# Ledger of designs, part 21: designed miniproteins, single chains, continued (2)

Each design is a single chain, and the fold is of that chain. pLDDT is the mean over its residues in the fold that is shown.

## One batch from the design tools (miniprotein)

Design m4707
Fold by ESMFold2-Fast:
Structure m4707 (fold): chain A 74 residues (1-74)
Amino acid sequence: MRKRLEELAERIRSGKEPPEEVLERELERIEKEYEEEKERNPNLSVSEAVALELRKIGEELDLELVYRQVTEKL
């Protein structure tokens, strides 16, 4: 998860893509990876795993700070 947050922050900082598009692509990637993990562990709920990661993202100060900095520069 942390590696994805860093990658997300780098894409947002580069300004090559709008923050909304970067988020959408990363969320889609997260969902796909958890779908694959579900095949390894049938007891794992993909929706629960995604919700936990989204909650973790929201609690990670680095992503929130990056978002704040990017939106302030707009």
Scores: mean pLDDT 56

Design m4708
Fold by ESMFold2-Fast:
Structure m4708 (fold): chain A 77 residues (1-77)
Amino acid sequence: MVEVFEDIAKKYRSSDDKVQAVVDALRSHGFNATPDNWWLYFRSVPPEKIDEVVEAMRKAGADDDFVEMVRRIMTGE
C-alpha cells in the first residue's frame, strides 16, 4: 500500500497540472490538500462524497486510470 502511494506521487510529481487538478478537487470538497499530502486524504473521503470527488477530479483533468485507482482506494478496494 505504501509503495502504491509512492508510485502515484512519483508519476504525478513530474506533472504539476495533474497534481494541482487532484489538490483542487479535494480542496473543493473540504480537504486541506496540498501537492505534498493529497494522497493521504483518499481514505478520509466519506462514502457519500466519493462520487462528487471522483467527478471533480475528472473535470479538473485527471486521467481515467488514475481516477479509477483513486476511487478503489476511497471505497477500500
Scores: mean pLDDT 66

Design m4709
Fold by ESMFold2-Fast:
Structure m4709 (fold): chain A 72 residues (1-72)
Amino acid sequence: PDPAALAAALRAAAEAAADPRVAQVLGESMTLAEKGASAEEVERAALRAAAGLSPDQLLTTMRLLGAAIREA
């Protein structure tokens, strides 16, 4: 996907996220996409950042990240 489109989708997802920890991971993913990181690099980084999240937070983060990658 286009890095600018991916960054925009991740920004929207982070702003809409009710859980601040989920929003933080998505915001970090947005920053990587803004720097030109590939969708694969963003996904890999998000998985590392999400290692400290609860199962529900991890599932929500991965669903929102996957949707942003598909939208971009």
Scores: mean pLDDT 82

Design m4710
Fold by ESMFold2-Fast:
Structure m4710 (fold): chain A 86 residues (1-86)
Amino acid sequence: MERTVLLKVVTESGGVVTVEVTVKDGEVISARVVDAQGASEEEKKEAAERAVRRVQHALDTNPAVQELLKDGDDGDELERAYVRSL
């Protein structure tokens, strides 16, 4: 099963990076930065790595989290994973 998840990551400098992570069969196959506010190129790379680790951890513990991810341990660096609902 292939899913795409958007995660918002807050950098140490207070910048916000939105990362798009694509998952297939319980594994992250790609990640890209789709938006960045107040973040350097280095911070964008770090944010992408944080997003990948978070999504992979969620998949390892609960496959249903592919649709809804929530950060519970790091409010400064990773604000939350999100499923866009209008």
Scores: mean pLDDT 65

Design m4711
Fold by ESMFold2-Fast:
Structure m4711 (fold): chain A 84 residues (1-84)
Amino acid sequence: DVEKLVKEAEEHHEALLEFVKKAAEEGKLSLEQLEELLKIVEEELKTLEEEGKKNGIPKEVIEVAKKYAKKLKELLKEYIEKLK
């Protein structure tokens, strides 16, 4: 059921986004760690659609992952700028 997979992916990614946000707000992540995470997220976002197609992942699930990767990228950029 693609709809169930989409919902589970949204819930999982939302939880991850909140976890990173709280860790950054609590000062648990250094500038170096935030910049490294940003590089990882940007690389993942670049390859996500191609990798998903190769592995037979439904387009709807790929779009959810892309949406949250973009949100995480924006969040990481915000915290990096605040620490500079």
Scores: mean pLDDT 78

Design m4712
Fold by ESMFold2-Fast:
Structure m4712 (fold): chain A 76 residues (1-76)
Amino acid sequence: RKELTAVDYAEKLLEAAKAGEYSTVRVIINEIKKLKLDTSKAKELFAEAARVLVEQGEYDLAEEAAELAGVPVPKL
């Protein structure tokens, strides 16, 4: 177990997405990819973040969040 887990990153990602802080969303996604974190335990949070991003019209970020969740981009 780590101080900063994939679940913690997923929660921060969801909060940033809801707040419309897309630069923060992009930074978090990039950090997860660089650290190669096991996202399997946080896939539901990443899927919810992807849904929020789709609703806000941020399709590129939604695709990256959906990839971290291991699911296709949510339908409108």
Scores: mean pLDDT 77

Design m4713
Fold by ESMFold2-Fast:
Structure m4713 (fold): chain A 57 residues (1-57)
Amino acid sequence: SDERLERILNDMRKNKDNPVVRALAMKDLGMSEEELEALLNSSDEEALAMLRKHLAK
């Protein structure tokens, strides 16, 4: 659901400097560090679209 994805995105943004959270997000989403950085610096709409793509796979 969008609410779940928004909560995930907000949690990731809040903990963006936590290396453990970053590593887990990269592993769970199958993203590189560069891709995670792009997601965190994208608009909410773009970031949610990226999360949907990686979680729905």
Scores: mean pLDDT 77

Design m4714
Fold by ESMFold2-Fast:
Structure m4714 (fold): chain A 85 residues (1-85)
Amino acid sequence: GMPAFEMSPKEAVERALEIFEDALAVGVENLPLGIRTVLAVARVFLDEEAVREVQKILDEAGKEKDPEKQRELGREAAKRMLEAA
């Protein structure tokens, strides 16, 4: 809706990160959906260099088999996005 386009970049990033954390809480099978949501928001609000750095971290999370390390990588991507926003 129209009000969503008035959201600040930081608020949009924080909301995407909440969706990512919810996906991780439900299970590893939902991680690809969480990753796609975070990247879609990053591509709208961050410059291409920051998007590439976030993509690289999330690619590592997607290849990781340890759920705790996947969660740590997700938080690292979150920190990078918030620093860029």
Scores: mean pLDDT 69

Design m4715
Fold by ESMFold2-Fast:
Structure m4715 (fold): chain A 103 residues (1-103)
Amino acid sequence: SLKEKLKELAEKAKKTAEEVLRLIEFMNKYNVTASRPILELLARQAASHLFKAADIAEKLGYTKEAKQLREIAVKFYEAALNLDADTARELAKEAEKIAEKIL
């Protein structure tokens, strides 16, 4: 039950992070700022999914991994708002690896 919920939240976090990365790349390629409110909303959603995944991971006894996911959530949000696609991509990949280890 909790493991299935963790998997669902990890998949949602991955999908939302991919949407954030596509939007950052679009904004950087076309030098558009009008999409910033949408970027902030999507980045917040990705971070929210990671925080919820971390809460479930902690309940499952993965205290270290939960802390890492929370740190990644904060850093991913900040990288996204700075339009730092490379940092955001690396953080998303790190989150995916942590989720795979505990699933």
Scores: mean pLDDT 89

Design m4716
Fold by ESMFold2-Fast:
Structure m4716 (fold): chain A 70 residues (1-70)
Amino acid sequence: LTGLLASVPGVDPATARRIVREATRIVREVSARTGVEVTGESILDAAASLARRRLDPETARRVEEAVERA
């Protein structure tokens, strides 16, 4: 997961690790409240949402495309 985000131009490895860590935390919190399984796909979806809020629009678009191709 972190490797996928770090492969996107404009995303450095530290930023990729922070986004994946926060996405994993969010998905685990939702899982604890709802019983929904934590999956790589749910973590990638959360990571794409975080990228939209935290990265510039062009870099966020590239992250979303990478997630959709995964």
Scores: mean pLDDT 77

Design m4717
Fold by ESMFold2-Fast:
Structure m4717 (fold): chain A 67 residues (1-67)
Amino acid sequence: MTVSTAQIVSPLSLEEAKEWAREIREETGAAVGAHQRPDSDETLVTITGEPEEVEKAVELLRKKLEE
């Protein structure tokens, strides 16, 4: 099966991003990690998994960031 990867830049703190990554992993089954960008106050969220799991995880993360 094809594995997909998505990366989303967020204004969240590293601790908040890690907590959201945990919740999204539990809800979707995708592998989700969060990393602090070294020269920015932004965090990078990386999502990897089956295409349908990645799409769902991206949708959940974007919804949380916008709402």
Scores: mean pLDDT 78

Design m4718
Fold by ESMFold2-Fast:
Structure m4718 (fold): chain A 100 residues (1-100)
Amino acid sequence: MKKITVKSDEEILKLYEEGKLSHVGEFLATLIKLGAKRGEWVDKDTIKKALKELGYENLTDEQVDAIIDELEQAGILEKRVIDGKRYYRLKDEVEVLVQE
């Protein structure tokens, strides 16, 4: 596996179509396909939809929160609370693992 820094949505989607993305990069591509843009805030339901598209259909809210925390620790997502609702943002530059 090769580690690359991705800055464009077109590049990540191309890698996804070629089957070259690791799990983390695949999650990012799925969020982009669902209409999430880099630097835009998305809610938990958008994250849950992305996880479902990756095959995680039967997750509890607690399991979704644990995955979000892991993605935040991995430097993929930033978390904020606005008006009592939690929002998440994709970072502008994300390191993804690509299968050679």
Scores: mean pLDDT 73

Design m4719
Fold by ESMFold2-Fast:
Structure m4719 (fold): chain A 100 residues (1-100)
Amino acid sequence: MSKANEELLKKWESYLPKEIFDLLKEFLEKVLAGELTKEEALEVLERLIKLFEKYNAPESVIRLLRTAREVVEREEDEERAIEKAGMAIYVAASELIDLQ
C-alpha cells in the first residue's frame, strides 16, 4: 500500500464512524487489488448511503452519493464506473470529516 493510501486510511479511521471506515477500507483494498466489480461498487454506494443517513450526514452529501450511484449504474465501462464510484466516495468521506 502506498504512503498516500496509508495516510488516507489513518485519516478515515480517526474521523469517521467505525462502520463507515470499515466499508471504505474494504472498498479501497479491493480497488488496489484490482478485484472490485461494478456491481460491488454499486453495493458499496448503497451501503454508504444507508450509513450516512444513519449518522445524520448532510442531505447534500447523501444526494452526492445517490447521484453517483445513478451515474455508476448507467456507466457501461466497468473501469470508468469504478473510478466514478471511488471519486464520489472520496468526496463524500472528505465532506463528512470536514463537518466534525
Scores: mean pLDDT 83

Design m4720
Fold by ESMFold2-Fast:
Structure m4720 (fold): chain A 61 residues (1-61)
Amino acid sequence: EVEELEKKAKEELEKALQLRDMYNYTLQNVSEEQAQKFREQYLEEQRKLAETVVKLHDLRL
């Protein structure tokens, strides 16, 4: 269970970082309207990551 949550946290972190980079790139090179879609996805992945990290810490305590 702990190993599964660690793997999930790594995957969610990677997705969040990719979405953040896409948001920054799109904001700078494309448009603010298109960037907002990546911002929403980034915030959702950050929330999922936070939930996974909290569960991981709870299980270790």
Scores: mean pLDDT 79

Design m4721
Fold by ESMFold2-Fast:
Structure m4721 (fold): chain A 89 residues (1-89)
Amino acid sequence: MKEELLKLMEEAGIEEEKKEKLIEILEKILNEEELSLEEIEEMLEFLNELLEELKKLPKSNKAVQRLEMEVGVLEVALAVKKVVLRKLE
């Protein structure tokens, strides 16, 4: 999973710093780490910025299309966690 995501980011020409941040987010989700609302909102902001950057890249690039789908899945997962945490406050 992580190696596949790294390969997609490399093929899409994503900057190293953004690759590291996306992998960090994926690891926190997969390890079911306890995240604060502030951390979730920060991660969602990053994912939204990344999606906007991907939309500017050529749509004929299959790696870009696949990366958009993978990032979208992570965004939904974090949005669900945010709703659950707001309900517990």
Scores: mean pLDDT 77

Design m4722
Fold by ESMFold2-Fast:
Parts: C-alpha cells; structure tokens; sequence
Structure m4722 (fold): chain A 96 residues (1-96)
C-alpha cells in the first residue's frame, strides 16, 4: 500500500460511517427505481471499502462487509441484493 492511502484509526472510523450512509442511500435509490444513483452510491461505498483494505484496517473492512449484507437484506431488487452480497464476500476474503 502507498503511504498516501494509509488511514489513521480515526479516519478509518469516519470511512466506515461514510460507507454505511452511502449504502443506505444506494438502497433508497434502488428501491425507488433510480438505478443510476444507486450504482453511483454503491460504487463509492466499494471504493471506500477498498481504501480500508489497502490501509490494513481489516477489522473495519469486516464491519463494512456486514453493512453490505444489511443493505442487501433491505433491497427489493434480488439482483441488486445478490450484487451487494458478492461485494461483502469479496471484502471479507480480501480482509482475511
């Protein structure tokens, strides 16, 4: 990992909170049929999860995987729910 990609523990906690908010918005837009906004928020959440992994915040990344699963459970679209569960599995695998 590059030094510039390393988060402090406080920044990691802020990133976890941001991911949860982005996932809540992604589900909101998906359930409304705004698939473009849903994709934007989901992509942003996945990118921030990648930053946690690259920074070595493996416990924070595992917590975020739980939020992806919670978002999947709230999703009315089965294909979107499955996509979120696959992202959670990928995060868990990379954080191991």
Amino acid sequence: SMESLRLTPEQAAETVAAIKELLDKAVEYENKGDFRKSAIYTTAAALLATELILSGHRDAAREVAKYFREAADKSKNPEFAEHLRRLAETIERLAA
Scores: mean pLDDT 88

Design m4723
Fold by ESMFold2-Fast:
Structure m4723 (fold): chain A 97 residues (1-97)
Amino acid sequence: SEEAIEALVERIKQIAKWKNIDLSKYSEEAIRELAEFIAREMGLTTVEEINSLTAQFLLRLFFSPFKNEEDRQKFIEYLKKLGLSEEVIKLAEDLIS
């Protein structure tokens, strides 16, 4: 839902603040596209699901840095194959580093 995507955008902004990542260099549209991608991948459809402790834990895990460069590169290539914009891919790279 629209409300679910807005809730996830807010969570992404909170995670970026926690990780000291400056989101002002990214468009609101790119942040929203990343939120839509995450909602789809994690099966989050409602505000209640996004605000659950389980979803908060999974979001923190999703934005944790990869332990090795090979897995990080595989993830980035996966995003490219899905046709996500270059700006969204760069945003995701910053958030997982």
Scores: mean pLDDT 79

Design m4724
Fold by ESMFold2-Fast:
Structure m4724 (fold): chain A 78 residues (1-78)
Amino acid sequence: SVDDALVAMGAAVNSGDVDGFVAAAEELYKLDPSFAVAFLKLVVKELQQPPSPTNPLTEEQRQQLIQATQTFLAEHEA
């Protein structure tokens, strides 16, 4: 379901799991392509904001998630 894909994406973002994030994004795209694209654009904007003091992600993990999301959007918006 869309809800299950969103939960999986959130868990992957919080743990810096790039592969898990991409897998969940692919599932979300299969279920609702328009929503997936719109949601992932919001995810990129959120990841580009200054990190919260309690954010567990390293800068490297954050940049990897940004790059993976932008790559996914480039491949699916064409």
Scores: mean pLDDT 78

Design m4725
Fold by ESMFold2-Fast:
Structure m4725 (fold): chain A 83 residues (1-83)
Amino acid sequence: SAAEELAAFEAEAAPRAEELLSRASEEDIAAIAAELEPEVKAAGEEVKKLVAEGKEEEAKELAARKYIELTERAIALLEEAAA
């Protein structure tokens, strides 16, 4: 399920994300957040459309996929900033 995939991803990614965030400056975090904001907003609007159409299961699957995708990108940007 989307919830199981999300939970498995969080279990793998959380230690890496915590380590990277502990080493990141507030400026690095703000810059990454600004870079990802348009994509986060677009993903949120797509999920809202599915919910409005009564497609709750599809909305959950899309939300989980977008969360994983955007989190992986955020981790990659944090690693790049730390290099």
Scores: mean pLDDT 82

Design m4726
Fold by ESMFold2-Fast:
Structure m4726 (fold): chain A 55 residues (1-55)
Amino acid sequence: SPTQQQLQQLQDQMRGLVGQYADALAAGDEDGVAKLQEQLTKLDAQLKQVQKQVD
């Protein structure tokens, strides 16, 4: 379904952002960590909304 495909795309995006977040933490990039944390929070909210439509 379109909803299932959207869920997969959001999960792939989350994986990429988590990797960038880990890299920013290792580098001590406080500004990068803050920006990535905001992006991760927004993406998590979208994932939860789409997941409710798949379940």
Scores: mean pLDDT 82

Design m4727
Fold by ESMFold2-Fast:
Structure m4727 (fold): chain A 55 residues (1-55)
Amino acid sequence: MRVTVTDLSGKLSPAQVDLLRAAARAAGMAPGRSMLVVIRDPETGEWATVEVRVE
């Protein structure tokens, strides 16, 4: 199973991308599914919108 994380806001660090991949795998998302995730960076206070897709 491949998990692709696309940062639509351009705000994510590599560590945040890895956390989202791990979370998608842990959630048991089926192949072909995607979801939009809105997260806040605790360091900058900025909001980021991310697409997580399972292949």
Scores: mean pLDDT 72

Design m4728
Fold by ESMFold2-Fast:
Structure m4728 (fold): chain A 75 residues (1-75)
Amino acid sequence: SLEEEIQETVEKLREALEAKDYKTARELLERFEELVEKWLEESDLPEEIKEKAREHVEKLVEALRKKIDELEAAA
């Protein structure tokens, strides 16, 4: 299911970060964003709520990308 794919992607992201595999971590973060967008599209939430959720997810993903860049630079 889509929820299982999201959960698996989060787990793999944790593993990639632990392994300091920042390239894979960035790819998994992109996949996570795609899966969450699909989950929101399939949800019966009001469009206004979906828009706010998408905005918050985009900001979170961008913050995590920046954090990954900082971790890679520090390594």
Scores: mean pLDDT 84

Design m4729
Fold by ESMFold2-Fast:
Structure m4729 (fold): chain A 85 residues (1-85)
Amino acid sequence: SDLEDKVAKISPSNKFLFAKELPLTHDFSKPLPPNIINKLKSLGISEEDISILEEYYKAHPKVFLKEKTEAEVQEGIADIKRAVG
C-alpha cells in the first residue's frame, strides 16, 4: 500500500525514536500533542515522517504496541514492563 511504501522509506532509527517518545497508552484516533511533535522534530524526525508514522500506527495499533514494547525492552525501562504484566 502507499502508506506501507512511505513507512519503508523512514529510517529504523526514526521509527525507534517515534515509538520511544510516545506513551504505551497513546490513542492514535486523537492528534499528537504539540509538545510530542516538537520533541520528535528536535530529534531530527521531519513533520512529514511524523505524520506518516502516526497514520501507519493508527491503521496498525497492534504493530505500535509490539514496536513500543521492543523499544522499551532495549531501553531497559522496568516500570513500563510492569504495566503489561
Scores: mean pLDDT 76

Design m4730
Fold by ESMFold2-Fast:
Formats: structure tokens, C-alpha cells, sequence
Structure m4730 (fold): chain A 82 residues (1-82)
């Protein structure tokens, strides 16, 4: 279910619908954080935050983008060089 919202957000971003992409990514995060153990989804959470950072960057929200990228890199170190 959360993965479905991640894919919808990525499609919206590809179409330049940044506010819609942001809403889908936030819905994905809300679903994951509603589960009993969200830490099992750290790599998925990292992927969502990385994509959310790209949305904020495209919207000119540099501080929010940097915070989202920081969270992604903290949860999945493979994003540190991105």
C-alpha cells in the first residue's frame, strides 16, 4: 500500500505535478509510520524521503529538500553520494 503511493508520487513528479507528488509521498510515510514497527521499512522510508527531497528541490524549497535528503542518507547510506 505504501509502495503504491510511492509509485504514484514518482509518476506525478515525472509529470511536473510537484504538489501532487508531495501529497503521495506524505501518504506513503503516514501509512508506514502507522505500522507496529516502522524500522522494518527503513530502506523504503529512505527512498520516499529521497524522492520527497527531489520534489522540494524542484519547488525551490531548499531547506526542506536538504532535510529530506539528510533523513534518506541516515536511513540508507547508499544515498550519501547522491
Amino acid sequence: KAEEYLEKGKEAFKEGKYEEAKKYYLKALKLIYSVEDPSKYDKLIAKIYYNLGKVYEAMGKKELAEKAFYIAKALDPSYKEA
Scores: mean pLDDT 81

Design m4731
Fold by ESMFold2-Fast:
Structure m4731 (fold): chain A 75 residues (1-75)
Amino acid sequence: SSVQKELQELVLEIYEKIKNAKSEEEKEEYLKLLKEAEEEAIKETSSASSAEEALEGALKILKEKVEELEKKKKE
């Protein structure tokens, strides 16, 4: 599905940011983001009625966490 591909691509982009981070603090920020997104996705998707709904929920959570981190870095 397009949602599954988008989620996989976003996760890979975050791992690339971790791999190419120039400081330990930058790495820790993205690692924390992934962990928090995973924990929140598990909580929300435990009530999902379908695999597609679960993937959509996970993608939304991950996107929101990435946007929040990027916004904090600019502010």
Scores: mean pLDDT 78

Design m4732
Fold by ESMFold2-Fast:
Structure m4732 (fold): chain A 75 residues (1-75)
Amino acid sequence: MKKVVSVVGPTEEAAQAAGEAVEKSLGYVAVTQAVTTSVEQAEQEALEKARQLAEQTGHEFLDGVVKVELPVTLP
């Protein structure tokens, strides 16, 4: 049985890359969410998606969020 983990990143691309790494390394199912308004909002949305996916698939829901480091672009 797989585990469903929530992954939040500064972009959908970053979140998906981190999710793929977690899936390959730990065999988890990653639910990804990009930060659009705030990190807290993205965490809440990811956790809701992960919980729903776990219920739909019969996998174990992980009540935690993997946060991808926000890239800092200097001017």
Scores: mean pLDDT 76

Design m4733
Fold by ESMFold2-Fast:
Structure m4733 (fold): chain A 60 residues (1-60)
Amino acid sequence: EMDALLARKKELEAQIQKLLNIMKNKKLSQKEVQKVIGDLIRAIGDLIDVDREIARLEAS
């Protein structure tokens, strides 16, 4: 459903913003930084997949 994809996109955008704020505002160890970077890469990948699905549905 398109509405579910749009909701998921907003959730992922909010998650990315939270992760970026953690990187800016917290004193993190090297391991913690690597974990946050991994979480960011995953969230960005999911966002790309959602955007692709939205585009596919719009083109159908």
Scores: mean pLDDT 81

Design m4734
Fold by ESMFold2-Fast:
Structure m4734 (fold): chain A 103 residues (1-103)
Amino acid sequence: SPRLALIERELDLAAQDIRDLLNDINAPSSVKSQVDTLLSQARAHLAAGDLDGAITTLDQLIDTLKTLFKSNPNLSTLQRFRLLTVMGHLETIKTMLRSVRAE
């Protein structure tokens, strides 16, 4: 589906932004590994046409990033803004997936 290909592209862009941010904030290796696992699972669900699985995995990813935001009081204003921005991008991707699922 051309629409799913666009969603995959958006997920790839979000994934790169997340990886760059986790490196910039020196996130724990356990968090980096969990994020990489969730990103790979979301991609696998999309490749299988499992939109519900992709949405659920993105929810888990957003919760992981939200926990990271709450547990890191030493994040700079720019790092906090970037983290909120990538979480917003993931919410937008979930909305696009729900739209495709409804068709």
Scores: mean pLDDT 89

Design m4735
Fold by ESMFold2-Fast:
Structure m4735 (fold): chain A 68 residues (1-68)
Amino acid sequence: SLSEELRAAQDQLHAQPTDREVLEKLEALMEQWIDAKEETLSPSVVERMRSEFKAQIEALRAQIAEAG
C-alpha cells in the first residue's frame, strides 16, 4: 500500500539521510498520499499538510546540499 511505501521510504531516508533518490521517492509518495486524502480531509487540513511536508523536504534538501 501507499502507506507501507511511505514508511519504507522514511525508514530508508533515516538510515541514509543524504540519499537523493530516497528523498525524491519520499516527496513523490507524500504528494500521492496527500492527493488520496483530499477527498476525505478538509481543504484547510490538506493545505497545512502540504506546507509542512514542503518545509520538511526543503530542510532535508538543504542538509544533503551541505553534506555534498
Scores: mean pLDDT 74

Design m4736
Fold by ESMFold2-Fast:
Structure m4736 (fold): chain A 76 residues (1-76)
Amino acid sequence: MPSTEDDRLMVMAARESRGEDPDIGDAMARMILNVLALKETGGGSSPEERRRAQRELLERSEDPEASEVGLELLEP
């Protein structure tokens, strides 16, 4: 059940920050995705598990724009 409106809002807020300071916006978005992934997988998750959780969270997002931004941040 997607209770992800808050998550979407946080990712979009980080995205908007990229308009002023790209480095800060990217760092904030990555931090938000990491926090959300930790909530989804529980503490102590491996980097691979967190990355999977981040992808799943973005796929469950109702906002395609938030998903696009998040998926970009997952690629090197």
Scores: mean pLDDT 60

Design m4737
Fold by ESMFold2-Fast:
Formats: sequence, C-alpha cells, structure tokens
Structure m4737 (fold): chain A 74 residues (1-74)
Amino acid sequence: MSLAEKAEELLERIRKEFPDDEAGILAAEAVVAAAKGDFEKAEKLMEEAVSLIEDPEVAEKLREHMTRLIEALK
C-alpha cells in the first residue's frame, strides 16, 4: 500500500467515525493532497484545518506537525 493509499484509507475512517470533525477531515485531506504531490492544496487545507481549532496551543501543534509532514513528502 502506497503512502497515498494509506492517507486515503485514514481519511475514509475519519469521515466514517468522526463525520462532524471538520478540522480533522480537512487535516486528513491535506495529508492526502501532499501524498499525491499537490502541495499547494495541502498547505491550503492545513491552514483551513488549523483555523477551525479553538485552542491556540493545539492549533500550533497541528500546524507544526502538518508542515513537517508536507515538507517530508517533497
């Protein structure tokens, strides 16, 4: 299973188990976009996901982890 396939599977599980978690779904979609090489879309989706998080410490941690992941996939 490729990284893109694993990311798609994770996204599908999140949509099924946590359908109202808009931030989580957007973050998973950002990972899928990055795994497919669409880094502009990945960064846009990451910023949208971060913007939905009420806790600024959690938002900053998500942004740090997502940025690191996107950079690793370049």
Scores: mean pLDDT 79

Design m4738
Fold by ESMFold2-Fast:
Structure m4738 (fold): chain A 76 residues (1-76)
Amino acid sequence: MEEEKKRILEEYKKKVLELIDQAFRKATTGEEYQKILELIKEINKVMDDYESGKITVEEAIKKLNEIAEKLRELLA
C-alpha cells in the first residue's frame, strides 16, 4: 500500500518533468520561461516538503497533479 503510493508519486514526478520539457520547447516569450521556472521551483518545494515529512505522499501527489494541470494549460 505505502510502496504503491510512492510509485504513483514517482510516476507523477516523471510526468510533470516531461511536461516541463514540452513547455520549454513551446515557450517563445520571457514571461512563459519565467512561469516554467516558477513551476520547477514549486515541484522542488513539493519534493523537499515530502522528503522532510512536512506533507504526506497523498498531499505531494495532489500538489504535483495541480502543477501538471498548470503546465497543460500553458501548453494549450
Scores: mean pLDDT 81

Design m4739
Fold by ESMFold2-Fast:
Structure m4739 (fold): chain A 74 residues (1-74)
Amino acid sequence: VSPFERANAVMDAIVEIAKEVSEERKKNPELSDEELLELFEKRVKEWIEKNKASEWEKEMAENWIKWLRKEVEE
């Protein structure tokens, strides 16, 4: 599997998890951005563990989590 295919798999997983979290907010409008961020982080961590992600793939996912945390905190 090429590095580009692996990068696409990580991106697709992040996008799907973000969609799931967005749907959770629609079902529970009272959920805070912090609670949704915690759910997102949990789902991303579960995906990393389940798919035995490489250190590079983990770093990519962690960078997405850091970016979203900054958006929530600002």
Scores: mean pLDDT 75

Design m4740
Fold by ESMFold2-Fast:
Order: C-alpha cells, then sequence, then structure tokens
Structure m4740 (fold): chain A 116 residues (1-116)
C-alpha cells in the first residue's frame, strides 16, 4: 500500500540519518524526510507517518541524556500539535528541527561511546 511504502521509506531514511557522518549527509537526509512528509495525500497518512516517526525517535533516544530526551519529547509534542492544527509549514519546520536534534544527540552519543 502507499502508506506501507511511506513507512518503509521513513524507516530507511532514519537508519541513514543514524549512519550519517557529515553535516552535508545529514542535510540531504533531512531534506528527503521533509519531502516524504510533503508527499502525504491525507491527514490520516500524515498522522500515521508522524506517529511511526515519534515511536522510532523515542526508541533511539532511550540511550540519550535526560536533557536530550526532554528536548526531543518537547519537539515531538510541538509537531503533533502543529499537525492537529493543520499548520503544515509549522509542522515541517518542527519536524526538521526534531531530525536535526536527533542527529546532534546521536553524534554526541557516538563520541561518548568512543571515550568509554
Amino acid sequence: SRLQQLLDQLRSLLLKLTEAETEEEEQEIIDQLVSLFRSVKSDEEARALFEEFAREVELIATGFSPEEQARLRALLEEGRRALEAGDRERFLAIFEQTARALFEALRRRKEALKKA
């Protein structure tokens, strides 16, 4: 189904984001994630895709600092509210911020593990 294709692409892009090593790679993946959300054709698709994104982010964030977890949770809640309000541009801006915050936290986690 179209929704299954969107969910599969979301998971693939999130995996690539966790593997990104440069700011340029990060930006390309974030642009693709934003384009994926812009491609949704219904509110139902947007909600399903966002809830999967939120679930994956929370799972990835389990090993992050309390401050990083709180920031990601706050961004996810803001994104959910923007989506419910039908403010697509605000939603996309918050979504991009969430993806960037996730990448920054992943990079810090990788550096912390190298020191252990």
Scores: mean pLDDT 82

Design m4741
Fold by ESMFold2-Fast:
Structure m4741 (fold): chain A 81 residues (1-81)
Amino acid sequence: SLILRSMALASLRQLEELIKKGDYEEAAEAARTLGILAESLISDPSTRDYGIGIAEDAYRIASKASEEVREIGEEILRKAE
């Protein structure tokens, strides 16, 4: 779905911005939302590769944040296996 892809990209940008601001509570919530969107994209064969890319980008961005946000990023990437 083009809409789901657009939402996932917007959520990824929001996660990056929140981490840059040090808003780690909001970043954790944004990361969990992004995880749901990535899982939805991965479950659809037509968007699977895109969803895997979102999961990998989420992991890279989250790795620069607090332990809680990093753990969420690791969980998102694990679901892309």
Scores: mean pLDDT 83

